# Designed miniproteins, single chains, continued (2), part 101

Each design is a single chain, and the fold is of that chain. pLDDT is the mean over its residues in the fold that is shown.

## One batch from the design tools (miniprotein)

Design m7496
Fold by ESMFold2-Fast:
Structure m7496 (fold): chain A 81 residues (1-81)
Amino acid sequence: GSVKLTDTGKEMRELALMVIEKADDEEIESFVNELGLGETTINFLKELSKLPADELIEILRQMGMLTEAEELVIKRELEQK
């Protein structure tokens, strides 16, 4: 099915945050499957998760998975943890 733009932004932010916070592979796989995305996406995100958090955030923003505002929020959340 088609994903709404607002829902897509929220889902991409949640997925990006999971990857940045080094969530378990099983958690990432479950969430990606809920989004209707394939195994290729899961494998790609696992590779991205090997990057430092700051570089990962920048890449995700450049890929359109995060807005500039979401990048700032996520960076602040990581600094507070």
Scores: mean pLDDT 69

Design m7497
Fold by ESMFold2-Fast:
Parts: sequence; structure tokens; C-alpha cells
Structure m7497 (fold): chain A 95 residues (1-95)
Amino acid sequence: MSLEERLRELERRFREALERKDVEGAIEVAEEILRLGIEALKEGDTELAIRAAELAIRMAREAARLARELGDEEAALEAEILEGLAGIVLGVARL
């Protein structure tokens, strides 16, 4: 499976997790997208790395919002940390 195909499948899994109000599942998918972005950076695919990092940032923000709505402050903090890490990857990819 290509990195591009993996990215599309992960985006679908994230939407499904949000529909189920599965914060943990949503965070896991965002983490997997961030790992894919790092993999793209290692392979010199900066364009894919940027897209994956930007997607991970958006997903982490949505997961944090859902976690706060459900009163799960621990999951909200985990998602906010993930957003920060994705921001670092985005910064590196733009160099």
C-alpha cells in the first residue's frame, strides 16, 4: 500500500472514531498519521510530510475538542501534546 493510500485510509478511520465518540481511537489514528509524516520525511517526500503533519494537527485539535466535550481532560492533554509534536514535524518539513 502506498503512503498516499495509507493516508486516505487513516483519514477514514479518524472520521469513524469521531462518529463513535471514540477519543482514544481518534488519537491513535492521528498518531499514526504523524508517524507516516515522519516516514515521508525520512524518504525525502517533503510534500507528503507537510500534508500528513497538517492533517495530524487538525485531527489532534478535533480529538482534543471531543475529549473536552466528554470531560476527558487526560485525553485532551494527550491530543494537545500530539498537536505540538505534529507542529514540530511540519516545521522540519518546511526547511
Scores: mean pLDDT 86

Design m7498
Fold by ESMFold2-Fast:
Structure m7498 (fold): chain A 80 residues (1-80)
Amino acid sequence: MTLEELLEKLGELVEKLQNGEISLEEAKREAKKLIEELLKSEKDEKLRKILLEFIEKLDEAKTLEELVEALLEFVRDLNE
């Protein structure tokens, strides 16, 4: 999995969550699974740190709004 593929799949999960197709807990589980898949093959130390911090923020998210905020912060962290 590439970072581009991760971002595309995360966007699809957010869309499904906003449409009520999946629960917040399902979205969080699927997002963590995708991040863990990328993390297993990733060698860039800075990107690994950002991915690990994103997992922690996802675990703390209790609402759709908090989940979206975590995703936006992740995208900002990727842009330095």
Scores: mean pLDDT 84

Design m7499
Fold by ESMFold2-Fast:
Structure m7499 (fold): chain A 94 residues (1-94)
Amino acid sequence: MLPKPSEGLIAAVKGYLKPVDKDGDGVLTAEELPEVAAYAEVLRSLGVEVGDDGTIRAEQLAAAVFTLDKDGSGNLTPVDIVEFFRELTLRAAP
């Protein structure tokens, strides 16, 4: 299991998702982002626990991003978050 992400990291991920998260609640649905199902499969392959409702929450994305910080200090930069989402998109898209 992945370590629990910090509140600060979850907030940073929510900020990054603002353009696609129309409700601003930190939950991505297929209506907001059609690739949500593909993203959920990538997150599951990384060991992130994703629900069966076909949505992705910012806390689940933050848990996956935390895998970039192997020392567990939680000191991630905005560029690390951007690089993670780029990789996630490439794995989800054909």
Scores: mean pLDDT 67

Design m7500
Fold by ESMFold2-Fast:
Structure m7500 (fold): chain A 67 residues (1-67)
Amino acid sequence: SSMAQKAAALAEGERYRAGVEALESEEAGRRFTAKVGPEEAARILAEARAHRATLRGRAILNWMRAS
């Protein structure tokens, strides 16, 4: 794998984490939107919400198997 692929993966992870943090509060969402712009913020927040839904589903399945 190239160094460019590694850098892209890290950048994507950072954007995802920033998007998740932006979901924590209205202030965080506003600051994130100001930083990346409204169009890009909407896209990243939608991706973060979709990822969060997937993780929640996985957590439910793990809880059911532990029961």
Scores: mean pLDDT 67

Design m7501
Fold by ESMFold2-Fast:
Structure m7501 (fold): chain A 84 residues (1-84)
Amino acid sequence: SEELKKKLQEEIKAFRDAVRAGDWEKANEEFLKYVEIVAELAKKDPSEENIKRLETMRKALEEAYKLFGNEFFKKAIEIIDKIS
């Protein structure tokens, strides 16, 4: 939906602003919100673009978890699985 697309843009901005400010705790929180919106867009508006965005994100998170073992990436994947 247009509302979800707007929220996606807002979360991208919030994440970027947090990273630029060096606020890594807020950057992590905004990233998880971004993950949730990406998954909701793929579920509610299953266009090729929205599905590909989710697939690309999931693959990147799985690769990051395998490489770094950080539970943050696993938590992000679990958010995707709950929505999908």
Scores: mean pLDDT 86

Design m7502
Fold by ESMFold2-Fast:
Structure m7502 (fold): chain A 76 residues (1-76)
Amino acid sequence: PLVARATVEVEGLPRDAPDEAHELVARGARDIAEGAVGLPVSEARELAKRRAEETERELEQMGVRVTLRVELEPEP
């Protein structure tokens, strides 16, 4: 089945974090959500994992520890 919807939840991002951190999270979440829709679930899962890990790693280098949690919903 193809992915109909991808939801990204962000945990641990401080409200007072630098604007660059907020923008990085928003970009990562957008890339996952837009990239996953229409892919087979297995491919979407790999994309989501890779993008989330990349985003979390970049944020950690900035001193910000966040978790991106991705939920993939298959089409009917």
Scores: mean pLDDT 84

Design m7503
Fold by ESMFold2-Fast:
Formats: sequence, structure tokens, C-alpha cells
Structure m7503 (fold): chain A 57 residues (1-57)
Amino acid sequence: SMAEEEGRRATEGLARHGGGRVEAVGDKFVGTAPDGRRGVGKTSSLAGAGVAALGAA
């Protein structure tokens, strides 16, 4: 699905920012930082940006 592809692309983008993962869950996206911290966004980009911000420290 399109949402699954968006999550995969966001996950690939996070490799440049310390890693992490973005998954499509229902009508939202869940981002998970390498240390296990999670964020939720309506878009894969928003969830990915949240994870990147957590990983930049």
C-alpha cells in the first residue's frame, strides 16, 4: 500500500539521522527511535521528523 511505502521511505531517510523506524498503524504513522522512544504523526514525514529530532542528541 501507499502508506507502507511512505513508512519504508521515512525509515530509509532516518538512516542519515541516527536510525529509527516509521510504520503505518491504522490511520496514523508511528515513529520509533533506536532507544525505543515513540512518536505518532498523521504523516510518515512528521513521524520520521520526530524520531530524527530524538536521535540528533
Scores: mean pLDDT 69

Design m7504
Fold by ESMFold2-Fast:
Structure m7504 (fold): chain A 94 residues (1-94)
Amino acid sequence: SRKERLANLLKRAVHLAAELVSKYKDKLSEEQMKEFEEVIKKAADLLENIDKASKEEVAEVVRELVELVKKYVPDAPEEVIKRLEEILEEIERE
């Protein structure tokens, strides 16, 4: 279903962001970690209520994750950033 596709895309984006946060945790401040945790929590809340979530709400959370990665993880591999951007484009096309 469309909702299952949105859920899977959101889960993939969260997984990629969480892996980056784990790998680069020693380079992140407590404040920067908290910003990632707050966006990941928003994603979790959307996943619990995916049947009521809009495509626009899912896209916004993924967009926030992309922006945080670009801002706080400058050493992130370009391929990972590209994968996150491709996930956002796929959500926006749903």
Scores: mean pLDDT 87

Design m7505
Fold by ESMFold2-Fast:
Structure m7505 (fold): chain A 86 residues (1-86)
Amino acid sequence: GKERADKAVEAAEEMAKELLDNLGKQGNAVVKSAEAKVEKDGDKAVLTIEAVVEIDGKVYHVKVVLTLTVDDEGRIVIVDKKVEVK
């Protein structure tokens, strides 16, 4: 229901913050840009993270798409994941 979807969105936003924080703590990568978008999809949330990172003078475009839900204990359940690096 709506409450499950809202919890999934909250969990996705928390996951996005953690992933972006961890990206910024990598000693050999310069983060040029990073953005996260969370969308509601029924009782699930879709988290899209797009980042531009420079490692040893080479620029990479990273896109991660996670579809997730939340169980009765508030635990994140990842139902689909896609990663693209260019």
Scores: mean pLDDT 77

Design m7506
Fold by ESMFold2-Fast:
Structure m7506 (fold): chain A 81 residues (1-81)
Amino acid sequence: DREEAERAAEEMIREAEEAIKNLDKLAPELSKEAQEEIRQILEELIEQVREARERGASLEELHRLVGEAQRKIAEIYEKSL
């Protein structure tokens, strides 16, 4: 369902943008460098989700992109804390 995937993509982008905006509150114990790495991962995710949506990617592919970003963020937390 194109509309379902499009709604999911919009929600994923919104959540990533909110995380970027509130990163200092979500990760106050991380260094500025670690916060910047997470910001870059989230910005990359937004771009990847937009590109995937434009080419008609499935919900499964969209969820895979989010999962990959979550894995990278978890690795930064492990290295930083």
Scores: mean pLDDT 83

Design m7507
Fold by ESMFold2-Fast:
Structure m7507 (fold): chain A 99 residues (1-99)
Amino acid sequence: MEEELQQLIEQLKQNPTNGSALRKLIDIVKKHPEYWPKVEKLLIRSAWATAVSGTGTNDTPENRRKNLDTVAPILPDKVKDELAKASGLGEDGSPIKGR
């Protein structure tokens, strides 16, 4: 269990866009909430990187929001809010003007 947690942490450090590793790590944290403080920052960065990577050639605010919605339901509301702020999106998912 602890070895698997460490392997997932290293995988996300090496490849933040590994959505499979991200989901597995979130599953471990849901079963073991005591690990959340240790991985919170890594999960936020990995979730953001995964969402942005998914927009690729069709990089639009709508696609970024859709990708965030795909990842965010797995995350707590606090992390979801931090991802939205980090993405520079407004409260409606649009880019923040004058930033």
Scores: mean pLDDT 62

Design m7508
Fold by ESMFold2-Fast:
Structure m7508 (fold): chain A 76 residues (1-76)
Amino acid sequence: VEEIFEEIKKKYGVPDSVLDEVRRILEELAKKGIDLSKTEIKVEAPARGGDYYRAVTLAKILKDLGAKKAEAVPLP
């Protein structure tokens, strides 16, 4: 529902592009019939710069949305 994304935006202070990524992930899981609460999600990003911080934030959002486990994985 639209309202949950507004709450996430306020809670994490994220731009719309991050919310769009969350929507895409949830939509992809739903299309595959995958239950988020039974899913372990790894968000891979370069360990340098803002990409890793963005991945950490995405993992936190997905965990708050009910993912069994969500973590950012640093790439070299």
Scores: mean pLDDT 76

Design m7509
Fold by ESMFold2-Fast:
Structure m7509 (fold): chain A 80 residues (1-80)
Amino acid sequence: MLYRADKKLAEIFAKYGIPDIMSPTEFYQALLNYIIEKKMLDPEDSSMVVLDEELAELVGKSRMSLDELVQAVFAHLSEV
């Protein structure tokens, strides 16, 4: 099943060459790669993510758990 990112999330993803239509598993993998590439994982607490400006603006928080970030980002996805 395919999902589509809304305009705000799609704009963020487009800057990094990430497609706006993918499966949930592909979106999850793309988000994890984004976090790793941007070095956003907290080295003191691997369950926590320190967000960059673009994701912080999208979700309204600068720091949250990885699970909370996945849920917040996926709230911007709709079924195609």
Scores: mean pLDDT 83

Design m7510
Fold by ESMFold2-Fast:
Structure m7510 (fold): chain A 77 residues (1-77)
Amino acid sequence: SAEFEKKQQQAIDGVMAGYDLDKDGVITREEIRELLLKSREVSDETIEAVLSLFDVDGDGVVTREELEKVWLEELVN
């Protein structure tokens, strides 16, 4: 639904804003968790799903593209 897609875009936008502010080329899982929680447009289940991706990657960081991929595959499709 449109509401679901808007929540996804708002959450990703929030994470990307954090990414841009830090300017380190990547986002740590803790930064993503904090941004998602502060956005208030993302459920706890969404946050846990995103964080689980970092565990499988093993590097503790996520690129902008990786976050979008998780959102589309795990939450939106």
Scores: mean pLDDT 59

Design m7511
Fold by ESMFold2-Fast:
Structure m7511 (fold): chain A 74 residues (1-74)
Amino acid sequence: AREELRRLIEQFRERVRRGDVEGAMRTLLEMAEHAARHRVPPEETQAFFDEVQGILDANPAFRAQLLALADAEA
C-alpha cells in the first residue's frame, strides 16, 4: 500500500517536470483515493502530502495552475 503511494508521488514529480497539469491532478486524486481506500494512517499520508507540497513549492507557477484546476473540479 505505501509502496503504491511512493510510486504515485514519483509519477506526480515526473508530471510536474513535464508541465502536465491535468496528469498531475489525476495522479494527486489517485493518491487521495488510494489513501482513503486502504485507510492509510494520517501520519503516513501527511509525510507523502508534505513531499507533494515540497514539489509544488519548488514550482509556484505550476502550483497556481494545479490549484485553479482543482477549484474548477470542486
Scores: mean pLDDT 76

Design m7512
Fold by ESMFold2-Fast:
Structure m7512 (fold): chain A 99 residues (1-99)
Amino acid sequence: MEEERERARKLARILSELVGEPFNEDATLEELYRRADELLSRLAVRINQMTPEERRAFLERLLAKMDEHPEVADEVYARLKSLLTPEQQAELDRLRAAR
């Protein structure tokens, strides 16, 4: 439980930094995953509002952040892709393949 809670806290913290919205570090495991899902949904909405240039710059920052946190990278990518359009998913996959 503690290791899973620490992973959930790391996930929520990374997403909080990317979105620019806070999270409660003392939250339960369930609350941390719920907050991570909320932050991912807000992130997807923002990506949809970006120009192609802004989106590319953002995705490059996301990839750099995920390189620093490989233990949560696959989960972040999988969850984010489920909220993106096919075109946005293809762009993310292309940028990942180039690294």
Scores: mean pLDDT 79

Design m7513
Fold by ESMFold2-Fast:
Structure m7513 (fold): chain A 84 residues (1-84)
Amino acid sequence: MTLEELEKLAEETIKAVEAGDLDRAIELLLKMGDLLPENDREGKLLVIALVLRLIGAQLDGETPDVAIVKEALDEIIELAKKAL
């Protein structure tokens, strides 16, 4: 795993959310979670929380707040940097 792969997945996730493709965004987040360092428990929990938020938005027929998604992804990346 490389930090660049995580950053690319984060960018693709943001684009999927902006496009309203929540199924794709969830797929990308799950892939990101699998690539996180084994000791990055906080990052993995944030991925799960964000996946649940996107599932909730999809069930309610609502568009998730892109700014909140970006903040969560930035925190996931920073936690991964500390764990690597």
Scores: mean pLDDT 83

Design m7514
Fold by ESMFold2-Fast:
Structure m7514 (fold): chain A 80 residues (1-80)
Amino acid sequence: SKDDIIGQLELVVGELARTLSPADRKALAAGFMAAVEGIEAGKSLEEILEIVRETLEKNGLPKEVMERFLSEMRRVFEES
């Protein structure tokens, strides 16, 4: 369900946030909110990944953290 996907992404965000600065945590949270909005709107995985990437880049999240989050998003969707 959409709630199950969102719950799994909350766990991913929590793990990634453990070692991040406050600014990077805020950037990651913005990406997570964009993902939730896309899921609720019924957008495709590829559309959601594109919007999330743009949101994370605009908020200055380091590329390595961004790519890890996007990879985990793809995994969660493929396993659901």
Scores: mean pLDDT 88

Design m7515
Fold by ESMFold2-Fast:
Structure m7515 (fold): chain A 73 residues (1-73)
Amino acid sequence: MIDMEEVREAMSLMSGSVSKLSGEKKGFSPEVTAKLSELSGKYARALSDGDKKKAEQLKKERDELIKEAEKEK
């Protein structure tokens, strides 16, 4: 069982620092950052497999996720 107040404070501090370090201009939520990392990994895998259509779809999903995250500010 985890203390929610302590976790919230730690996440706020870490999220701010990580977002500044990685994105510098825009602070994405941790869930958006994790999803972007996942999509980037899948994109690299699709390129390795030679599946260009899948790679294009993953790139589009990544771009759409970034746009949606920016709108949800």
Scores: mean pLDDT 64

Design m7516
Fold by ESMFold2-Fast:
Structure m7516 (fold): chain A 64 residues (1-64)
Amino acid sequence: SLEELAEKMAAVLLSEAGLEAKGELLRQMADFIKEMLEAGKSMAEIRAEGRKRLERYKETGSLL
């Protein structure tokens, strides 16, 4: 399912960023990735945007 794919992608991106792939952060990243998949974004675009959001999170403590 798209939910399973989104959660798997979120976990990989979080792990690559050195963050724990669990709890609220995993849920928020999976929700974001699912929305991008449903919007027809490519895997490359989703990964690039996901990395930008996690870099911001490391700086601010927020994905926004």
Scores: mean pLDDT 84

Design m7517
Fold by ESMFold2-Fast:
Structure m7517 (fold): chain A 78 residues (1-78)
Amino acid sequence: GPAVAALGRALGMSPAQVSELLALGAAGDVAGVKALLARHRPDMSEEEQTALAQAIRVLTAAFGREAAARLLARELSA
């Protein structure tokens, strides 16, 4: 959806990669999130990767995938 595309632009990742990121994060798979981010965002620190994994889990649980993607896209925008 539009929010997944916006998060993809903010992260420099494709919509398919962002959908995988959101699924891993929602499942609480911190190691999976970190592995995906290390491949596509090698500029991110381990602390930033862990914080994003936690944020995805919390936001998807509270608001659902589309709203979580929109909130994260806004937070990660320059």
Scores: mean pLDDT 85

Design m7518
Fold by ESMFold2-Fast:
Structure m7518 (fold): chain A 94 residues (1-94)
Amino acid sequence: MQPKESVPVNLENPPTTGIWWLSDEEIKKLEELLKKDPNNVTALVLLTESYAVKGDFEKAIEKYKELAKLDPEKAKEIRAQLEYLLEQEVPLPP
């Protein structure tokens, strides 16, 4: 997702205003969908990406691991995006 600002997110003081990621309400809806349908690959992808862009890397990695167990091919597809967002290689489950 492209931020409205032409500069990268400042890790010291990440801006919340002027950045349009999924709202907390939308994230909660996706979490509720996953509780109802734990095999919902779309919800896992969206939650993984949303947590990563919000800087909640622990939750992003947890959702990525769940995705990798359910759909390893889909997990591979988004791995490059996660590596870009995390600036590191996402650990894959064995």
Scores: mean pLDDT 65

Design m7519
Fold by ESMFold2-Fast:
Structure m7519 (fold): chain A 55 residues (1-55)
Amino acid sequence: GGAIEAVGDVAADLLLEGKEEEARQAVLSYYESTKDAQAALDAAGTALENAEKKK
């Protein structure tokens, strides 16, 4: 869904900037908002995939 993709993309950009803690916090904030562990894991996976594509 759009929210998972948006959070993943923001976290990917933070990872590419070397802001690993901020990237982690973005995913954790999404988990706290949804209480959905699978959605948070999907967002984290999207972040890693998008960071790899932008290398």
Scores: mean pLDDT 79

Design m7520
Fold by ESMFold2-Fast:
Structure m7520 (fold): chain A 75 residues (1-75)
Amino acid sequence: SEEDVRLLAELVALSSKAKNEAAANQALRELLGLPEFSDEAFEYIQELMKEPLDEKRLQELKERYRERFGKELPE
C-alpha cells in the first residue's frame, strides 16, 4: 500500500540519520520488494534526510513496522 511505501521510506531515512545502517538496509530491502514501489520513494527519502532526526517518531515507526510486517528492525 502507499502507506507501507511511506512507512518504509521514513524508516530508511530516520534509521540512516540514527546511524543504524542495518535497520536502514532492512527497511530499504522491504521497500524495494513492495509491488507499489516507485522511484518517487527515493525522492521522499531525500526530502526526509533534510530534516533533523526525530527519535520519538523513529520509535513510533518501528512499532508500526512490527505491527504491519511481523518483524523487528535491528538495533
Scores: mean pLDDT 82

Design m7521
Fold by ESMFold2-Fast:
Structure m7521 (fold): chain A 78 residues (1-78)
Amino acid sequence: SEKEKERKEVHEELAKLWREILETKDPAKQEQLQLEMLELFYTKLVKMSPELARRYAEAVLAGDGEKIKELNKEFEEG
């Protein structure tokens, strides 16, 4: 019950951020919201540490496949 409520709240927050991304006309604000959405996903659903989730989200937005592989290894070893 509590785990389902937490997942529902996370999905509602992700949906809210996605709507804000679609409604914004500022590219800088859109990038910031995308970063926040990815960081929330990796922290709450993937269960990465906040520090690792931030680095991972930045690598994903940059399209840095090599860094993503390094961060995946760090997550698996931690």
Scores: mean pLDDT 84

Design m7522
Fold by ESMFold2-Fast:
Structure m7522 (fold): chain A 109 residues (1-109)
Amino acid sequence: SKEVEELKRKLEEEFETLIENILKTLAEQGIKKIKLKVLSEKHKEYALKIAKEYGIEAEVELGSPLEVVESYNKLLLEVAKKHSGPLSDEELEEIAKKELEELRKLIEK
Protein backbone atom coordinates (compact mmCIF):
# COMPACT_ATOMS: atom_id res chain seq x y z
CA SER A 1 0.00 0.00 0.00
CA LYS A 2 1.16 3.55 -0.82
CA GLU A 3 -0.09 4.64 2.62
CA VAL A 4 2.09 2.01 4.37
CA GLU A 5 5.19 3.09 2.38
CA GLU A 6 4.49 6.77 3.21
CA LEU A 7 4.08 5.93 6.93
CA LYS A 8 7.31 3.89 6.92
CA ARG A 9 9.23 6.74 5.23
CA LYS A 10 7.96 9.32 7.77
CA LEU A 11 8.88 7.03 10.68
CA GLU A 12 12.39 6.54 9.21
CA GLU A 13 12.98 10.25 8.37
CA GLU A 14 11.77 11.64 11.70
CA PHE A 15 12.66 8.73 14.02
CA GLU A 16 15.62 10.28 15.84
CA THR A 17 13.86 13.61 16.48
CA LEU A 18 10.56 11.94 17.48
CA ILE A 19 12.09 9.37 19.85
CA GLU A 20 14.37 11.92 21.55
CA ASN A 21 11.46 14.34 22.09
CA ILE A 22 9.15 11.57 23.36
CA LEU A 23 11.75 10.12 25.76
CA LYS A 24 12.76 13.59 27.02
CA THR A 25 9.10 14.45 27.69
CA LEU A 26 8.46 11.10 29.43
CA ALA A 27 11.56 11.63 31.63
CA GLU A 28 10.40 15.19 32.53
CA GLN A 29 7.00 13.71 33.53
CA GLY A 30 8.74 11.19 35.84
CA ILE A 31 8.06 8.12 33.71
CA LYS A 32 10.83 5.56 34.41
CA LYS A 33 9.80 2.51 32.33
CA ILE A 34 8.57 2.19 28.74
CA LYS A 35 7.82 -0.36 26.05
CA LEU A 36 8.42 0.67 22.44
CA LYS A 37 8.32 -0.94 18.99
CA VAL A 38 10.63 0.28 16.20
CA LEU A 39 11.18 -0.47 12.50
CA SER A 40 14.84 -1.61 12.56
CA GLU A 41 17.82 -2.73 14.67
CA LYS A 42 19.43 0.70 14.09
CA HIS A 43 16.34 2.41 15.52
CA LYS A 44 16.32 -0.05 18.45
CA GLU A 45 19.97 0.77 19.25
CA TYR A 46 19.25 4.52 19.02
CA ALA A 47 16.14 4.29 21.24
CA LEU A 48 18.05 2.29 23.89
CA LYS A 49 20.91 4.85 23.87
CA ILE A 50 18.57 7.85 24.28
CA ALA A 51 16.50 6.07 26.97
CA LYS A 52 19.70 5.38 28.93
CA GLU A 53 20.75 9.05 28.63
CA TYR A 54 17.38 10.14 30.14
CA GLY A 55 17.43 7.41 32.82
CA ILE A 56 14.50 5.43 31.39
CA GLU A 57 14.30 1.61 31.54
CA ALA A 58 13.28 0.72 27.97
CA GLU A 59 12.02 -2.54 26.45
CA VAL A 60 12.46 -2.07 22.68
CA GLU A 61 11.32 -4.63 20.09
CA LEU A 62 10.99 -4.72 16.30
CA GLY A 63 7.51 -4.23 14.86
CA SER A 64 5.49 -3.46 11.75
CA PRO A 65 4.77 0.20 10.82
CA LEU A 66 1.30 -0.04 12.40
CA GLU A 67 2.70 -1.59 15.61
CA VAL A 68 5.32 1.20 15.76
CA VAL A 69 2.64 3.92 15.43
CA GLU A 70 0.46 2.15 18.05
CA SER A 71 3.49 2.05 20.40
CA TYR A 72 4.16 5.80 19.91
CA ASN A 73 0.49 6.65 20.47
CA LYS A 74 0.53 4.67 23.73
CA LEU A 75 3.56 6.65 25.00
CA LEU A 76 1.99 9.98 23.98
CA LEU A 77 -1.22 8.98 25.80
CA GLU A 78 0.80 8.37 29.00
CA VAL A 79 2.24 11.91 28.69
CA ALA A 80 -1.24 13.40 28.09
CA LYS A 81 -2.66 11.66 31.20
CA LYS A 82 -0.03 13.43 33.37
CA HIS A 83 -1.39 16.88 32.38
CA SER A 84 -4.41 18.49 34.02
CA GLY A 85 -6.71 19.34 31.12
CA PRO A 86 -10.34 19.45 29.95
CA LEU A 87 -10.27 15.77 28.90
CA SER A 88 -10.43 12.74 31.21
CA ASP A 89 -8.08 9.74 30.89
CA GLU A 90 -11.02 7.78 29.39
CA GLU A 91 -11.70 10.51 26.78
CA LEU A 92 -7.99 10.67 25.86
CA GLU A 93 -7.90 6.86 25.43
CA GLU A 94 -11.03 6.97 23.20
CA ILE A 95 -9.49 9.72 20.99
CA ALA A 96 -6.19 7.78 20.66
CA LYS A 97 -8.11 4.57 19.79
CA LYS A 98 -10.19 6.33 17.11
CA GLU A 99 -7.11 7.98 15.54
CA LEU A 100 -5.31 4.61 15.38
CA GLU A 101 -8.43 2.90 13.93
CA GLU A 102 -8.76 5.58 11.20
CA LEU A 103 -5.06 5.15 10.32
CA ARG A 104 -5.52 1.34 10.16
CA LYS A 105 -8.49 1.71 7.77
CA LEU A 106 -6.43 3.97 5.47
CA ILE A 107 -3.59 1.38 5.43
CA GLU A 108 -6.02 -1.54 4.78
CA LYS A 109 -7.70 0.22 1.81
Scores: mean pLDDT 71

Design m7523
Fold by ESMFold2-Fast:
Structure m7523 (fold): chain A 91 residues (1-91)
Amino acid sequence: MAKELAREAVRAWAAGDEERALELDEEAVKLLKEEVLKLKAAGKEDEAKKLAAEVLLAAAEEAARLLPDPEKRAQARAAAEKARALIEELE
């Protein structure tokens, strides 16, 4: 859920719907925080970190593909590489 909402937020940003993008981003962050907290409470801290990195990767890959601003796309590619590195370190 959080991963798909994060991707939808990026699609809204790319479409110029800033208000909808902010709403979707807030909901994605809320759901991610809830799942991360549940995993941490269960002693699954590495799974919590991996989930956060997977959500970041999904949003960053979508942003790298769709954002009209080339500088924001470059920033999104850097974020995607960082998220992939975090996922690899947690495996």
Scores: mean pLDDT 82

Design m7524
Fold by ESMFold2-Fast:
Structure m7524 (fold): chain A 58 residues (1-58)
Amino acid sequence: MSPEEIREQQKKEAIERVNKVMEEYDADPSMSDDELNLRLQKVGDETGRQLQALLDQS
């Protein structure tokens, strides 16, 4: 079955988006914690919602 494959694929994409924000934060020491939190929440929430909706819909 492919449910595990789909989850891994979606998770990878979600992680990549979140990782991007974290890399930017790590590269920019002057970035505020609030800014990081806001960006992470936006990216994570959007991607996580897509993943959750796809899996939870079933």
Scores: mean pLDDT 72

Design m7525
Fold by ESMFold2-Fast:
Structure m7525 (fold): chain A 83 residues (1-83)
Amino acid sequence: TEELAKLLLKAAVDPSYRPEAEKKLKEMDERYKNGDPNAPTWDQLADTIKKLSGDSSLASKAVTLSVGFRLRRVADEVEEWVR
């Protein structure tokens, strides 16, 4: 969770980190769906980002990246289900 939160904070400043951050977010989501009890929730990730960042603007950008990815994953699942 902490390493992923740090990666999202980096991605909020430098877009070159975004693909790696999205890869790690996908791994987290897949672990959760596979019933891994140690998989962090989206809320736990957001809380970790807010606690690690002393800058509320940077924390907000990092959380927005994770929310945007989550929404795209839900959209992709719906599209896969209908196809």
Scores: mean pLDDT 77

Design m7526
Fold by ESMFold2-Fast:
Structure m7526 (fold): chain A 83 residues (1-83)
Amino acid sequence: SVSVYRGLVSFNGGGATEAEVTVDQDANTTTITNLASGSKGTLTPAGATPKVGEVLTISGPGTDQNGRPMEPRTVTVTVLEAL
């Protein structure tokens, strides 16, 4: 299943930015789209499907919007709404 959320996203404990977060449990991926820049990144694993008001933490490898490897990172998502 695929679930889409709007949330506040922090990378490696940095400042939070608004993002659209797609959790794909079947592919075991989480895709994060920064709403200010439009940049995308995809991480594995997906983790659990969060509820509104929950915090999702994902740590692992990923790829950018062009499929290029990204350094492993920890992403924290504060879920604001289900889309």
Scores: mean pLDDT 76

Design m7527
Fold by ESMFold2-Fast:
Structure m7527 (fold): chain A 76 residues (1-76)
Amino acid sequence: SSQQQEAKRHLGQMMDAALRGDMETARRHAQQAVDSAPPEVQEQLRQHLDQALEAIERGDLRGASLHFAQALELID
């Protein structure tokens, strides 16, 4: 669906920005991914993306990967 495609595009941009250390841009794309997702999953998606980005900021790459996987499952 167009909503799933747009949300996935923003997740990709969020990951790219986070890997560059551009956390402000990553957070903007996380919000855009949430806004593009179906209303029924938006809050859960926001929670997982917030946890993923917080994990990256702490250097917890394992935690970040798990939260990203949970976010991806919500929009697939």
Scores: mean pLDDT 86

Design m7528
Fold by ESMFold2-Fast:
Structure m7528 (fold): chain A 81 residues (1-81)
Amino acid sequence: SALDAMKEAILAGKDPAYPLIKEQVSKEELKVSDLSYYQQQLDKAKQTLQTTTFSSAEEFNTAALEYLTAKAKVELLKEKG
């Protein structure tokens, strides 16, 4: 389905919105000491996106944004360390 294709693209790092989200997140004050915390958030968001049957586009978009935001925080903190 289109939704499954979108999930696969997001999880594969092919979402066209990701670079814009990463740029926005880069303006936040992130601490390297919080890396483990954001990694846990990323793992949970990934599990939610992979395992949830979404009842609406809004619910899917919320989960996708949480995943992409957590991924951006983890990647930026790894680049900073």
Scores: mean pLDDT 80

Design m7529
Fold by ESMFold2-Fast:
Parts: sequence; structure tokens; C-alpha cells
Structure m7529 (fold): chain A 90 residues (1-90)
Amino acid sequence: MTPEHREVVEEILRALEAEDLDAVTEAIERLVELGLDLEALVREVRRAREELARLRSSLGPLSAAEARALRATELLIEAVERVAERRRKE
């Protein structure tokens, strides 16, 4: 991981902690500009979305930590899909 990639990843983590979808989306855009394979990332988040749907249907009560991790994952998936949609419209 390059220093530039590490900086953007740290920005994503801060934005996820703050539940700031716009900040996460901006950070993902920056990673794509730095050379991240957006198509590969979209494939991974689609898999994660399917897994998340199965998890939600099978899991009962969540701990506070599990609920926070689930919310962060949902925000990340939404941000990646927003970036992919914006770039397809160009």
C-alpha cells in the first residue's frame, strides 16, 4: 500500500466512524483516481451486499460493535455504488 493509498484509507475509516456518506464517497473517488480498479471493487461490494442480506435474515440480536460494523459496511457499499453510477453516466 502506497503512502497516498494509506492516507485515503484512513480518511475512509474516519468518514465511516462519523457515518458521513458524502465523505466516504469522496474518498472512494480519490482512490479510483489513484488507480484503484473500480470494477473489481464493485464486484466485491456486490458480493458483500448479498452476504449482508443473508446475515440480516439469519442473525438475531446484534451487539453494539456488530451493529456499528454492519452500518459501516452498508455505508461503504452505498458509497462505492454511488461512485460507479456517477462514472457510468459520463
Scores: mean pLDDT 75

Design m7530
Fold by ESMFold2-Fast:
Structure m7530 (fold): chain A 68 residues (1-68)
Amino acid sequence: SEWEEILKKAREATEEALKNTDNPRTQRILQKALEKEDLELMATYAFAQGRISSEEFRKFIEELRKKG
């Protein structure tokens, strides 16, 4: 599923960002994103890291907003 692949990349991107930040505030934000499944924020990190395309990011956000 395209959804499952983007979700996996979003989680991996957020975990990578968490490992690479020395900022305690950013660490707390990313930890909460993983715990609360803030998929929009997590997908934003995947897009910023080049793990997903602009089109994949857009489709994922649209689908998230439809699901509530």
Scores: mean pLDDT 85

